# Designed miniproteins, single chains, continued (3), part 37

Each design is a single chain, and the fold is of that chain. pLDDT is the mean over its residues in the fold that is shown.

## One batch from the design tools (miniprotein)

Design m9252
Fold by ESMFold2-Fast:
Structure m9252 (fold): chain A 89 residues (1-89)
Amino acid sequence: ASEEEIDEGILEIELGVTDVAASRSSEPELVREAGELRVKGVEALRKGDLKTAREHAERLRELAEKLKDPTAREDALRAAELILKKVEE
C-alpha cells in the first residue's frame, strides 16, 4: 500500500507527469488522455499482455494526430512507437 504510493510518484516523474503537463496545455483533456494511454500501454507490456499493449499504443498514435501542440504530439507518437516496437520484438 505505502510502497504503491511511492512507486506511483516515481512513475509520474519517469513518464513526465501527465496531469502537470495537461494543466499547462491549451488542450488539457487530450494531453491527459495521451498520458493515460501511455501508462496503460507500458503496464500491459510489463504484464506480458502484448495484445492490450498494442491496442493502447495504436489508440495513442490516433490521439497524437489530434494534438495541436507539436511537442506533446511528437512525445505521444514516440511513446506509441516504442511500445509497438517492444510488442513486435
Scores: mean pLDDT 68

Design m9253
Fold by ESMFold2-Fast:
Structure m9253 (fold): chain A 89 residues (1-89)
Amino acid sequence: MSEEEALVELIDRLEEAAKENGGLLSYAEIEEVLREWAEENPQLAHWQPALLEAFRAAVAASPSGKLTYDEAVLLVVDTFIELGQKEKA
C-alpha cells in the first residue's frame, strides 16, 4: 500500500469512529483506530508513536478533551507530511 493509500485508509477509519461516537473522538478511541491502522499497514507502523503524540497534544489542548473528525483529519494530514519529508531527507 502506498503512503497516500494508507493516509486515506486512516481518514476513513477516523470517520467511522467519529460517526459511532456522535462526531467526537477521545484519545482512547483515536489510540484504538491507530492500533488497528498500524496492524493493517506494517510498513508505516513506525509512524504510530508520532501520530499518537500529535493526537495526545491536540486532545490536551482541546477544551472538551476530544477532537472533531475535521480536527483529526487535519492533524493526520499534517503529521503524514512531516513524517514523509523527514524520511526523504
Scores: mean pLDDT 82

Design m9254
Fold by ESMFold2-Fast:
Structure m9254 (fold): chain A 81 residues (1-81)
Amino acid sequence: MKAYEAGKRAAEAAKQGNPVETGRYAADFATLAYESGNPEAAKEAQDAAGRLSTAAIQGNPELAYRYGKEAADAAKKAEEG
């Protein structure tokens, strides 16, 4: 799975109100972004993943979805260089 795909899945799970799946996909895309070799974009993806997971756990699917989109965009930058 590419980091961008994991980020999109995290955002969709968050929108559906599923914090467990949101956390799993958020962790996956943070790891994949780190493995891309772009440390600045990887850090952005990790920070966004943390915000996404926290919002999902707090029961705010709209905010979690927004953070999920930010995370996916950061992961895409990490993959593209």
Scores: mean pLDDT 74

Design m9255
Fold by ESMFold2-Fast:
Structure m9255 (fold): chain A 107 residues (1-107)
Amino acid sequence: SAVEAALAELIAVAEEVAKYLPEEVQKELRELLERMRRLLAEARAALAAGDKEAAVQALLELLKLADEIYELVEKHKDQIPEDLYNAFVAALQAFKAAVLDEIAALL
């Protein structure tokens, strides 16, 4: 799906960003990325079960988690190469757009 592809791209660029962050922030970022993987799996399981309400709830939680990841990385943006930070923001915006499109399709 578009959300799965966008999440894979976001994780790939976030792992590159992580290399420039303090160890404790790297751990927080990886925990947030793992929570995103679990929420997407939850949304997919809900859709497979025909539970649109549960799927929308999981997708809304993915949007909140994307904002938490943005805030965490933004606090350390001066430690990240500008081109990589811009790639991260673009991947995050693409991911949020894909999630919003999927929510709209379920309503």
Scores: mean pLDDT 90

Design m9256
Fold by ESMFold2-Fast:
Formats: sequence, structure tokens, C-alpha cells
Structure m9256 (fold): chain A 97 residues (1-97)
Amino acid sequence: SAAAKQQQGEQLLQQGILALNQGNLEEAIKYFQQALELYGEDNAVVLYYLGEVYEEAGNLEKALELYKKSKELAKESDPALAKVSEAAIKSIEEKLK
């Protein structure tokens, strides 16, 4: 059901965030990929946290790509997330100079 998929996606997102906070980047990626499978590939929140995983892993180009996707998806639906993604983009662009 749609409600069960939403609940599962939220649980996977939370588990991914916990893994990221613990520095378990591989586990975080697996949880976020599972959340994208349930929500669909265009979930701005999951894409933002995947950006944080790749930034922590030192893959700044991949992090920048993910933050830009998150920002574009969030622009009209979640202005707060769009603003946070923009700040992350600027931070990565400064690191790439």
C-alpha cells in the first residue's frame, strides 16, 4: 500500500541518516538507495543526504551533482531544503577552487 511504502521509506531515510552520523558511509548509501526505490528516484531529501555521504567520502563532484538535483526538486515544494542545498553547493564550489 502507499501508506506502508511511505512508512518504510521514512524508516529507511532515518536509518540512512543514523549510519551517516556514525560514519558508516556504505551502510548509509544502501539505506538511501532503498529509500529512493520506495519513493522514486526524484526524492529531494534523500538526494540531499546522498550528497552529504559523497562529500564525507571526499567525492566532491558527485556531492555537487546530488546537491544540485536536490535543490532543483525542492525549489517549489520545500524552500528550506532548497536553501540548505544551495549553501552546500556554494561550500563545495569553494572547496573545488
Scores: mean pLDDT 86

Design m9257
Fold by ESMFold2-Fast:
Structure m9257 (fold): chain A 105 residues (1-105)
Amino acid sequence: EERERKLEEARETLREVARRLRELAREAERLGDARAAELAREGARYAEEAARKIEDLEEAAELAFEALSHAVGAAARLARHPELAERAREEARRLREVYETLKEL
């Protein structure tokens, strides 16, 4: 039950992160930063895939880590746009928490 609750919370967090990274990608694209937009979109894709595969803890953790890596890359790319860079870092932090939770289960 506790394990199931944590999996449900992780799944919901991954879905929220994917949505926010897609929003970030659209904003990066409007600024003309195609690379930051690509990194954010790939991060969102990995986060959605992790949510779909949440029952496979090892695969979900690996996908969450890929999402984290891409969110960190997007934040670094967006360094000249502090507000967007901070939003990317916030999503990276949430992905790291999910990754750690999945590794502990």
Scores: mean pLDDT 90

Design m9258
Fold by ESMFold2-Fast:
Structure m9258 (fold): chain A 90 residues (1-90)
Amino acid sequence: PIPDSALSEEQREFVRRVREAIGEETYDRLLALLDEREPELSDLHDGTKLSMLANLAYTNPEEFRELFPEVPEEVREKLIELWEEFLKEQ
């Protein structure tokens, strides 16, 4: 597993904000769904996986809904909101 220290400070803060906003159970479920559907990414750090999920939701919301229909719209919208804030800080 890749340690948390491999993430940028901004990526770690993004992960923290997402976990606070959607809760640990929903966070764990999102990562599990990604590992199931994109197993080639399973070796990546959870923070990197979350960033990829948030970017997909932001750039192609229709594809995100097709790949992750189990994810509630409220969770998707919160990922996009927090990802937009992260991008503004870069």
Scores: mean pLDDT 77

Design m9259
Fold by ESMFold2-Fast:
Structure m9259 (fold): chain A 68 residues (1-68)
Amino acid sequence: MEEEKKKRLYEEYYRKLERWVEEQLRRGSSLGEVLGMLRIMRSVSRIAGDEELEKAAERVIEKLERRA
């Protein structure tokens, strides 16, 4: 079903973004820098019409904002 494919894609994006965030922080990027990059990614995914990537980026942003 298409809903299951979208859910799998969303979870894949979310996992990849979480790993990417951990990698950036490990490399010495600040929380603010990582948030800035994620906000750009959210904006680009919106322009591209990638709803699953937009939702995944939004979720990661919200999680990080609570940590800041």
Scores: mean pLDDT 83

Design m9260
Fold by ESMFold2-Fast:
Structure m9260 (fold): chain A 92 residues (1-92)
Amino acid sequence: SSKLKELKEEIARLLEEFTEELIKAKENGDVTAMTAAALRAIGELLDLERRYGFRELVDEALKALSEILKLLLKDIEEAKKLAEEKIKELKE
């Protein structure tokens, strides 16, 4: 349970950082920064899968990243709400 809790906390931190970086890049019209943030987040999630071995949880986090990115292209506030919800689920 401690290893699972640690992984959830790591994923929550990554989702927080990713969402903040994406929103800032989107507000600045910086497509290069958006792409870099997405690639970094995917790389970190794959490293977490390698270290912790909870593929299912990492797959769910990758889906959450994809959904946040899709929403950000349409509505920044909806993307923020989804990110906050996913982070809260991980911390509970």
Scores: mean pLDDT 82

Design m9261
Fold by ESMFold2-Fast:
Structure m9261 (fold): chain A 70 residues (1-70)
Amino acid sequence: MEAAEAAREAGGDEEAARRAEEAAKQGDTVSADRYGKQAVVSAGTASGDDEKTRALGEAVRRAIRAGGGT
């Protein structure tokens, strides 16, 4: 949720960010990282807003830690 919203704000791939969060909840760290990277790359390519792109990256990492850790 947080990563998908951050992706919208950064102009990134919201669907990729959402899939990253879902994969993280299932403990699939590999898929979560792959989709999260796609969302961050798309944000950087589309808008170039470094602060929003960083916020998206942090949201994805936070989701991976929260979902994949327990």
Scores: mean pLDDT 73

Design m9262
Fold by ESMFold2-Fast:
Structure m9262 (fold): chain A 61 residues (1-61)
Amino acid sequence: MKELVEKMIKLAEEQKDYLTAEALRLAAYEGLNGAEIAEKLNTTPQEVEERIREAIVKVLE
């Protein structure tokens, strides 16, 4: 599971999608939930959830 998350983070960084990369890192390594990540990144919990879901879709195609 952590290998998949690392792949998603790297893919987001390659796309210069730093919001998604940071959200994935905060969730996986710091254990923050969507609301906590949203507050830290100045966005909404819905945006965080959508970004993470899109990252999963990109990995799985």
Scores: mean pLDDT 78

Design m9263
Fold by ESMFold2-Fast:
Structure m9263 (fold): chain A 65 residues (1-65)
Amino acid sequence: ADEEIEKLIAELKKDPTNSEAWAQLNKLVIRHPVDVEETLAIADKSLALDPKNLYAQALRNFLSD
């Protein structure tokens, strides 16, 4: 699980608009702890490029609450 999360975060650092990687990360983060600061920074970068990314919005809101 941790290795999968690290791979998804690395993929999103290369392509923050990858909606498939965002969808997979959302499923994992509900059940597994993540680095909140790093994940929020990537979500903010993704939303700056594509404000309509619903998966990035959902994860950002989940981690901010």
Scores: mean pLDDT 75

Design m9264
Fold by ESMFold2-Fast:
Structure m9264 (fold): chain A 80 residues (1-80)
Amino acid sequence: APAPTLDELIDEAQDLINRAEAMLQAGAPADDIRRVLDEARRLVEQAIKQAREQNDTLGLAEAAVLGGAVAFLEMLVERR
């Protein structure tokens, strides 16, 4: 299959971030949350790269916001 679209990367990253937030609130094991966040981070990095290549300012901003959310959740997991 071809590479995913920017919109697909953003949507999938958002779904993973929402899952990680729910897992954190439920007290899921840190390793399980880290696996979800690692996947979200990879999708965010791909989205940022693709947005830059396409000169998509809105897509870049959306991906950057998601990257901030991943970093914040990673910090919360490490402090548990």
Scores: mean pLDDT 88

Design m9265
Fold by ESMFold2-Fast:
Structure m9265 (fold): chain A 85 residues (1-85)
Amino acid sequence: MGEKFREAVEKATAGAGSALAALEEDYLGNVDKAEELVEQARKYLEEAESLRSYGSDEDKKKLEEARKLVEEATEKVEAAKRQKE
């Protein structure tokens, strides 16, 4: 169970980071790809939240960091979508 929590946090962080990197590479061209990556990251973040009781205090700190990164990626994807119109 703790391993699944850690994996979910890592996948949420990786997904959000990949979305941000995609927007940096091609801000308007990669919007749809970045949106998919953010949606996947949000699913992993929800999974990690459901498994929170199995995480250590250090793992829970990483969950908060992942949440902030997913939030940042979500906001940047939304901004890019508005500009693409």
Scores: mean pLDDT 83

Design m9266
Fold by ESMFold2-Fast:
Structure m9266 (fold): chain A 65 residues (1-65)
Amino acid sequence: SDAKIERVAEELLERGKEVAQALAEYLGQEGASVEVERLSENTLRVTIRAGDLVLEFVVDVDAVL
């Protein structure tokens, strides 16, 4: 459902910002950001950036509670 993927995207964006900030602080570097991109009806790509660190993963929203 579009409503479900939108809610999951919003939660991933919010929690991802917290993770990015914590990682940047841990690394002693500046720059923390998160991007969430819709790839399909049920998949999202999440990119977390913290200084020089980049983490990327794909989430199937049907696999999350």
Scores: mean pLDDT 82

Design m9267
Fold by ESMFold2-Fast:
Structure m9267 (fold): chain A 78 residues (1-78)
Amino acid sequence: SLSTAERRLLRLLYELAPGGYYAVRLLEDLPLPEVKRILREAIPELDIDEATKRRLLEAIDAARSREDLFRRVLAVLE
């Protein structure tokens, strides 16, 4: 089962890359550095303000685990 933060992140990834089933599998199998790489590439493309994009990139860089990453990203979006 996925946490609320993981489900929210999956929804964001689905909006960036159609094919939510593929995104679920990637997040389960990918190590943290690869998840961070994908998010860094995806975030500049989001239709959100530049200040929020900067905060998301800072959150990604600061994250020390997948769970920490998901919580930090969710905190920025709230």
Scores: mean pLDDT 68

Design m9268
Fold by ESMFold2-Fast:
Structure m9268 (fold): chain A 85 residues (1-85)
Amino acid sequence: SVMDVILESYEETGDKVNELMSQGIDLSFFDVFDLFVEIMAEKISKLSEEEQKKVIGKLKSIVKTYARIYHLDENELLEYLEKVL
């Protein structure tokens, strides 16, 4: 499902972040976000055009909610998503 792609990408991002941090690499929020978007882009590329639009739409909704909760710049995050995806 659309949510499964997002959740799997989130889990893979967490695993990769833990790996990099265990190697002494310090990651900013934007480094983690960039990694998440890269993993998402790879998974989305394997989907149909219709499914790609659904995943991107759901991801934008999640990013808006996350930005509101953590007081981040919603427009900056959305612009980055649209540039990469």
Scores: mean pLDDT 78

Design m9269
Fold by ESMFold2-Fast:
Structure m9269 (fold): chain A 85 residues (1-85)
Amino acid sequence: SPVDETIEHLKEMKKEMEELLRQAEESTDPEEKQRLIQEVLRKALLITLTYLDMVRTNNLTPEQRKELDEIMGEVQRIYDQALQL
């Protein structure tokens, strides 16, 4: 379904956020580190807006809602880690 396809896309974006966070943590260049942090924050915002739109515009199953909520919890964790860098 289009909903399940979007959920899979959000999971992929979350994995991209984790990789960007890892790169930011390992970076010794202050400008590169700032750029990578900003990209993590940008992806977090995009995932959040997509989540809000999905919840507002779709009759989600309990399973779909749980999966989205779990993604949002992980996105928040990554976001918080990026802010500490």
Scores: mean pLDDT 89

Design m9270
Fold by ESMFold2-Fast:
Structure m9270 (fold): chain A 69 residues (1-69)
Amino acid sequence: NAMKVFGGKVGAPEGRELDPAVLEALQAATDYATKKVRELAQKGGSLDELAKVSEEARRVYEETLARLR
């Protein structure tokens, strides 16, 4: 089982125990990125715009994490 091999989910660098604030921040960043990527795909955006979305998602992650204290 892939889930068993990865210990729950892919990209869980802390093994078993994850900070709930990190999970919330990841959720917010993922939601933001998903919406923006879909918008770009619909409009026929460029790779440069996709890179900008990645940077914006990272900012959302950092801001959310900071807000969650």
Scores: mean pLDDT 70

Design m9271
Fold by ESMFold2-Fast:
Structure m9271 (fold): chain A 89 residues (1-89)
Amino acid sequence: GPLDPSSREFWEALLEAVKKLDKDKKGYIPRDKAAEVAEILRSMGVDVSVREVATWLATADEDQDGYAYYARLLESLGIETPLPTNKPP
């Protein structure tokens, strides 16, 4: 279930963390990067577990297995954005 869907500030922090792992600016990260995302969020002062991050990344993986797309995270923030066109195989 949703862990903190009413907190825009939380979703913005999550988006910033996934962007830090997306060094190539592809618009997505692998879901198996949940541990790295959790570490970044904790460094930002967010009290979060790897399991919680994995759940949120799974929510962002609506169109492809194994990848969390920024478009889904931005939708959760109420920001309109098209899905990336260069999807992984």
Scores: mean pLDDT 65

Design m9272
Fold by ESMFold2-Fast:
Order: structure tokens, then C-alpha cells, then sequence
Structure m9272 (fold): chain A 96 residues (1-96)
């Protein structure tokens, strides 16, 4: 239904926004805040009703956790960009 698609889009936008807040915290050296945001993102992913969306966000959160431990900011930017592209592709597929 249209309502279910709107809710899915809103959840994808929420995940994207949280990833950008995480990236901003990491880029500013606020690693404790970044870790808390990652824990929140992983919890959010586990509550997502669509298993494909949940899998994309969970994979991204786990990859970002490893890169955060390494303080690999360029790697974090790449994962955020890749994940946003995947979320956009998934939404387009679900709208078809």
C-alpha cells in the first residue's frame, strides 16, 4: 500500500540521517558519541520490518564499527555513501 511505502521511505531517511550524524561525530573526533550513535543505528536496524532494509543497515553499522576502531574516516565516508546508494536503489525497486 502507499502508506507502507511511505513508512518504509521514512525509515530509510531516518537511517540515512543517523549515519550522517555518526559520520559528523567521527570526523569531529567525538568517538564516544559516534559509538553511541552506531549502537542506536544497530538497534534501529533490528526493529525494521523489511528484512532487506534491515540487512543493508545492519551490514553498514558493522562495517562502520570496524572502521571507527581503525579511525578510518575515508572508509567511513565511503560506507555511508555506498549505503545511501543501496537504500535509494532498494526504495526504487520497491516502488516498481
Amino acid sequence: SVMELVQLQMRALAASAEMYLFLRAAKNGKYDVAEELLDGLLDFAGQLPDPRLSAVVTDAANRMRDLLKAKDIAGLEAVVDETNARLKALLRELLA
Scores: mean pLDDT 85

Design m9273
Fold by ESMFold2-Fast:
Structure m9273 (fold): chain A 82 residues (1-82)
Amino acid sequence: MEELLRRLRELAGRIRDPTIRQLVLDTVDRIEAGTASLLELDIVIGMLLIQAGVYRIIGDDEEAEIIREAARLLDEIRRLLE
């Protein structure tokens, strides 16, 4: 768990969109505090996947891949929390 959260924080630092970066960092903080619900994680994962799609459409493939990888790591964390 801690290793996945560490990787997600490092990945968030590579996200150029400040709103999406802050969303990921706030979500990590809530998971570490034990205050994140599974529904909340599902919503955040969905938002990240939509935003990755938007960046893909506008031609920022690098940003899209980073956001999609953040969603993937968060989904792995969600599965561990059940």
Scores: mean pLDDT 88

Design m9274
Fold by ESMFold2-Fast:
Structure m9274 (fold): chain A 55 residues (1-55)
Amino acid sequence: AGEIVKLDDNTYLVKTPAGVYEVKDKEIKNLETGLVIKVKLTAEEAAERIIEATK
């Protein structure tokens, strides 16, 4: 379980029990570790995938 917070037109904050992520187009950043993962998804699609993975 988690929540998605829209910060601006191109950025989402995704809060989960596993961590907090900053999500942009084609990029996911773990805010606790600073690790960045490149993805082939829009910011919205990536945010939804993180929520599904952390249920």
Scores: mean pLDDT 78

Design m9275
Fold by ESMFold2-Fast:
Structure m9275 (fold): chain A 87 residues (1-87)
Amino acid sequence: SEEELRKRIEELIKKANEVKDSIPETMKNVKNYIDAAELYLELGEKEKARIYLFNAKSAIDAFKPLNILGEDYEEMKKRIEELEKKL
């Protein structure tokens, strides 16, 4: 149901906003913004999807110089670009 999807999105955003004891653990939470954006696109809420994709992109780009994400950076970047094409 739409109500179940919205609740799942809320849980994903809450997880994405959690600050952990270390930068690498905090960065793992950024994937939840991408997951939330994908569900917003499924609901047809393109503007919300755009906002959370922007948040995810900004976060991974901020950590790129630290080389913390390694191969995960390219995977997350590709997923963001694929979802942006649906906007």
Scores: mean pLDDT 76

Design m9276
Fold by ESMFold2-Fast:
Structure m9276 (fold): chain A 76 residues (1-76)
Amino acid sequence: MVDLKADKVIEIDVDESKRKEAIRRAFELIDKAAEQKISTVVEVHISDGTIYIGFALVDKKRNEISYGGMVIVPLK
């Protein structure tokens, strides 16, 4: 069982090219976390013209989130 709670919300209000770069950087950070054998859960959804990127570092031994966050990228 995984407890999905976001510790921080970061809103990025930039043009389209920078939105794509922000999304790419989020995935790069996840890849680096995976090198430490920490499982990372990422959920991406689009609602009301906004991209939401939720991420969490999961301690699989305890089935708990050690750190969670969300990046919000408006599509404007």
Scores: mean pLDDT 56

Design m9277
Fold by ESMFold2-Fast:
Structure m9277 (fold): chain A 90 residues (1-90)
Amino acid sequence: REEEAKRIAKLVNELGDIYTEAYERNPSGTMSLEEAEEAVRRTAERLGLSEAQLEEALARVREVAAGRGEISFGEFRDILSYIGGMKLES
């Protein structure tokens, strides 16, 4: 839906500083699992997610990394969209 997509876009825009900082620190186009987990924790705090929602988001990061120890910025953006969806459903 347009409304849902617009709300997700607004949430991602409000998180733009977290995304931009991560991108600037990692010019290779990937970020470490530790950096991704830290960015997700900052995102959850800013959006006021519950502890259960934070744990689900962290599990998603670990699943996407799948033992690689890193994730791409495209994968990270998809995770932020997933987290935005959790906030909208709450």
Scores: mean pLDDT 72

Design m9278
Fold by ESMFold2-Fast:
Structure m9278 (fold): chain A 79 residues (1-79)
Amino acid sequence: AEAAVERLLEAARAAGLSERTLAALLYRVVAGVDASHAEMARVAGVSPATVRRGERELGETIRELAREAARELGQELAG
């Protein structure tokens, strides 16, 4: 979990995302909010293109997190 959070922060910095944009993207994913890229861009104070870039960058990190969690759960179940 901690390694995954660190990777998420590194990905956000590499993509040039502000902490505000990262927080908005995480909130959207966790809360399941149907916010448009334009709406999130207005709230975060960035362009819609920046939000889309952030989603692509975070999407890979989220996929890695899911793979890591599945592997860990598999090890627990295997005994």
Scores: mean pLDDT 62

Design m9279
Fold by ESMFold2-Fast:
Structure m9279 (fold): chain A 58 residues (1-58)
Amino acid sequence: MTGREAKRRLVDELGVPEERAQAAVDAVLRNYGIGLDAPAPPSLLRAIELLRERRRRK
């Protein structure tokens, strides 16, 4: 998964506002010194997975 795909998942699957999703992805990518099209770090992948699990629960 790339940072671009992570942003799309946050907006489309989790209902995160696009501005907030962009800022969060940019912050993680900047912290790791990688570009938007580079493979996302495990911390970003884990955060998305945890949010998806929480969204599935009532």
Scores: mean pLDDT 70

Design m9280
Fold by ESMFold2-Fast:
Structure m9280 (fold): chain A 101 residues (1-101)
Amino acid sequence: MLEELKEKFEEKLEKLREYLLEQARKEAEKLGLSEAEREALLAAAEQQVEALKKLYELFKKHGKEKEALELLIELIEAVLNKDTKKAEEYAEKLGELIEEL
C-alpha cells in the first residue's frame, strides 16, 4: 500500500510537471512575454513541483508519510482536473498537516 502510494505520487507529480510547464508556455504566448520572462515563468513552474517533493520529504521525516502522500495525490489530481475548489480544500488540509509537525 505505501509503495503503491509512492508510485502513484511520482506518476501524478510527473503529470503535474508536464501540465504546469504547458500552462506556463501558453500563458507566456498569450501575454507576449520576452524570452527572459518566459524562462522565468517556466522556472517558476519547475519550482512548484520541487516544492511539493520537498514538502513530501518533510512529512516523511516527521512520520506523516502516508497522510502526506494521500493528500498530495488528491491535490495533484484536483489541479490536473481543473477542480479549483478541491485543490483549495486539499491545500488547506496539507496546511493543517504541517501544523501537526
Scores: mean pLDDT 85

Design m9281
Fold by ESMFold2-Fast:
Structure m9281 (fold): chain A 92 residues (1-92)
Amino acid sequence: AGREAVEEARKYLLEEGDVERGLEALERAFAEAMRLAAAGDRAAAAEIVEAALEVLAEAAEKLVEYSGSSLSPEELAAAVRAAAARARAHLA
């Protein structure tokens, strides 16, 4: 499920410009990574986290184009990366 969520996020953010659906897909990817980590599959969790971070970094400019001024894309990306780093630290 996590790999599919990352793929959906990439399509929505990079191809369709649907920021809202793309961010929702990224949240699902991180949630699945946390579930895998809790189940003891640290390697699978780490792969999903890395893939999701890559999509976020590539989509940063798209997020700036489509987001409202109330939410900074850089702050949102930083918060998501912080959550992903926390997951990776738990896995390591």
Scores: mean pLDDT 72

Design m9282
Fold by ESMFold2-Fast:
Structure m9282 (fold): chain A 57 residues (1-57)
Amino acid sequence: GSIVDKAVEGLYALFSDKQEITLEEFQRAAASLGVPQELWQNVMEAYKQKYGKVITS
């Protein structure tokens, strides 16, 4: 899959036990996974859609 798909898998591995995460937690995790900042919105949307998760500010 794309880098977005791999990042979504990584986020699921990190936060599978959580229904809701903060935007700060998401940003830190995306950075740790090496995701370019310009792709963070695409990764966030894909993660929310695929796993029915909530990201709050």
Scores: mean pLDDT 82

Design m9283
Fold by ESMFold2-Fast:
Structure m9283 (fold): chain A 59 residues (1-59)
Amino acid sequence: SLTPGQKAAIKRAEEELKNPEELKKKYGISEDTLRQYLKEIIDNPEKFEEIGAKLAKLA
């Protein structure tokens, strides 16, 4: 029941969790905060657009 966008968001979040350094530098937030957002996308892929918009406001 996941959309292609939701599947892509989960895959991207899993890859970013393995090496969060680039996104951490881009958004200027702590690694812990970034990992929380990425885990939220994996656990609740329906919210990936909302979480992505929240992160975009920090960039």
Scores: mean pLDDT 76

Design m9284
Fold by ESMFold2-Fast:
Structure m9284 (fold): chain A 79 residues (1-79)
Amino acid sequence: MPVLSADEDNLQQAVQQAAQLANQGQQVIINTDSSLLDQVQQLLQQNGLQIVDKKETTIPGPADSDLSFTTVSLTVKKA
């Protein structure tokens, strides 16, 4: 199962690649930041993909900061 990363500067490309793989009958995992989740979901829907699973993982920031970020893993397939 292919795994893709979607960041602010590659959202469109990552979703298009996922759509191409899904059109070949593959299920695809897309990892994105929780802050980008709405944008990724919108693009997936526009490309005829459905989300079949969603998993959240919290990643701690640097040891000397109070920062943490949540990564979301979406399993998608052709609708």
Scores: mean pLDDT 77

Design m9285
Fold by ESMFold2-Fast:
Structure m9285 (fold): chain A 70 residues (1-70)
Amino acid sequence: SDKLNQLIAELQRLVDDFLQGRISLEEFRERVKKLLKEGEELLSPDDYEQLKSQIDAALRWMEERQRALS
């Protein structure tokens, strides 16, 4: 789906912004919540589950890295 690919690309840009220190973890969480809301409205159920899975994976990865640095 073109819409799924666009939303995944936006998620990747948000991950890159976080890694570059351009946005905080809190801002990242807020922005991915908006992205997930858009996906709920625009995507098929299957594409929405794929987007949700990618967002959940990114958030878990970031939380694990934050724990490892503590």
Scores: mean pLDDT 82

Design m9286
Fold by ESMFold2-Fast:
Structure m9286 (fold): chain A 79 residues (1-79)
Amino acid sequence: MTIEELEELAEEEKKKAEPEVQNAILNLLSITKMLLERGKLTPEEALERFKEAVKLVKEGAKNKNLREGVFKGTEVLLG
């Protein structure tokens, strides 16, 4: 169920985003799914950290600093 919730959230966020941000969201989704499957995150932690990571990527893109947003989002996922 959590994987389906993550995929649905990623699709909704992609619809509102520019192509480079869409690719960043897909990469964050892939990392989140990997961490969840390996037991590094609980389902609840995976959903919350993914939401925060997407927010950081979008804030980075808005400020023309997408690379920094992706870096911070990835760090949130990893701990």
Scores: mean pLDDT 81

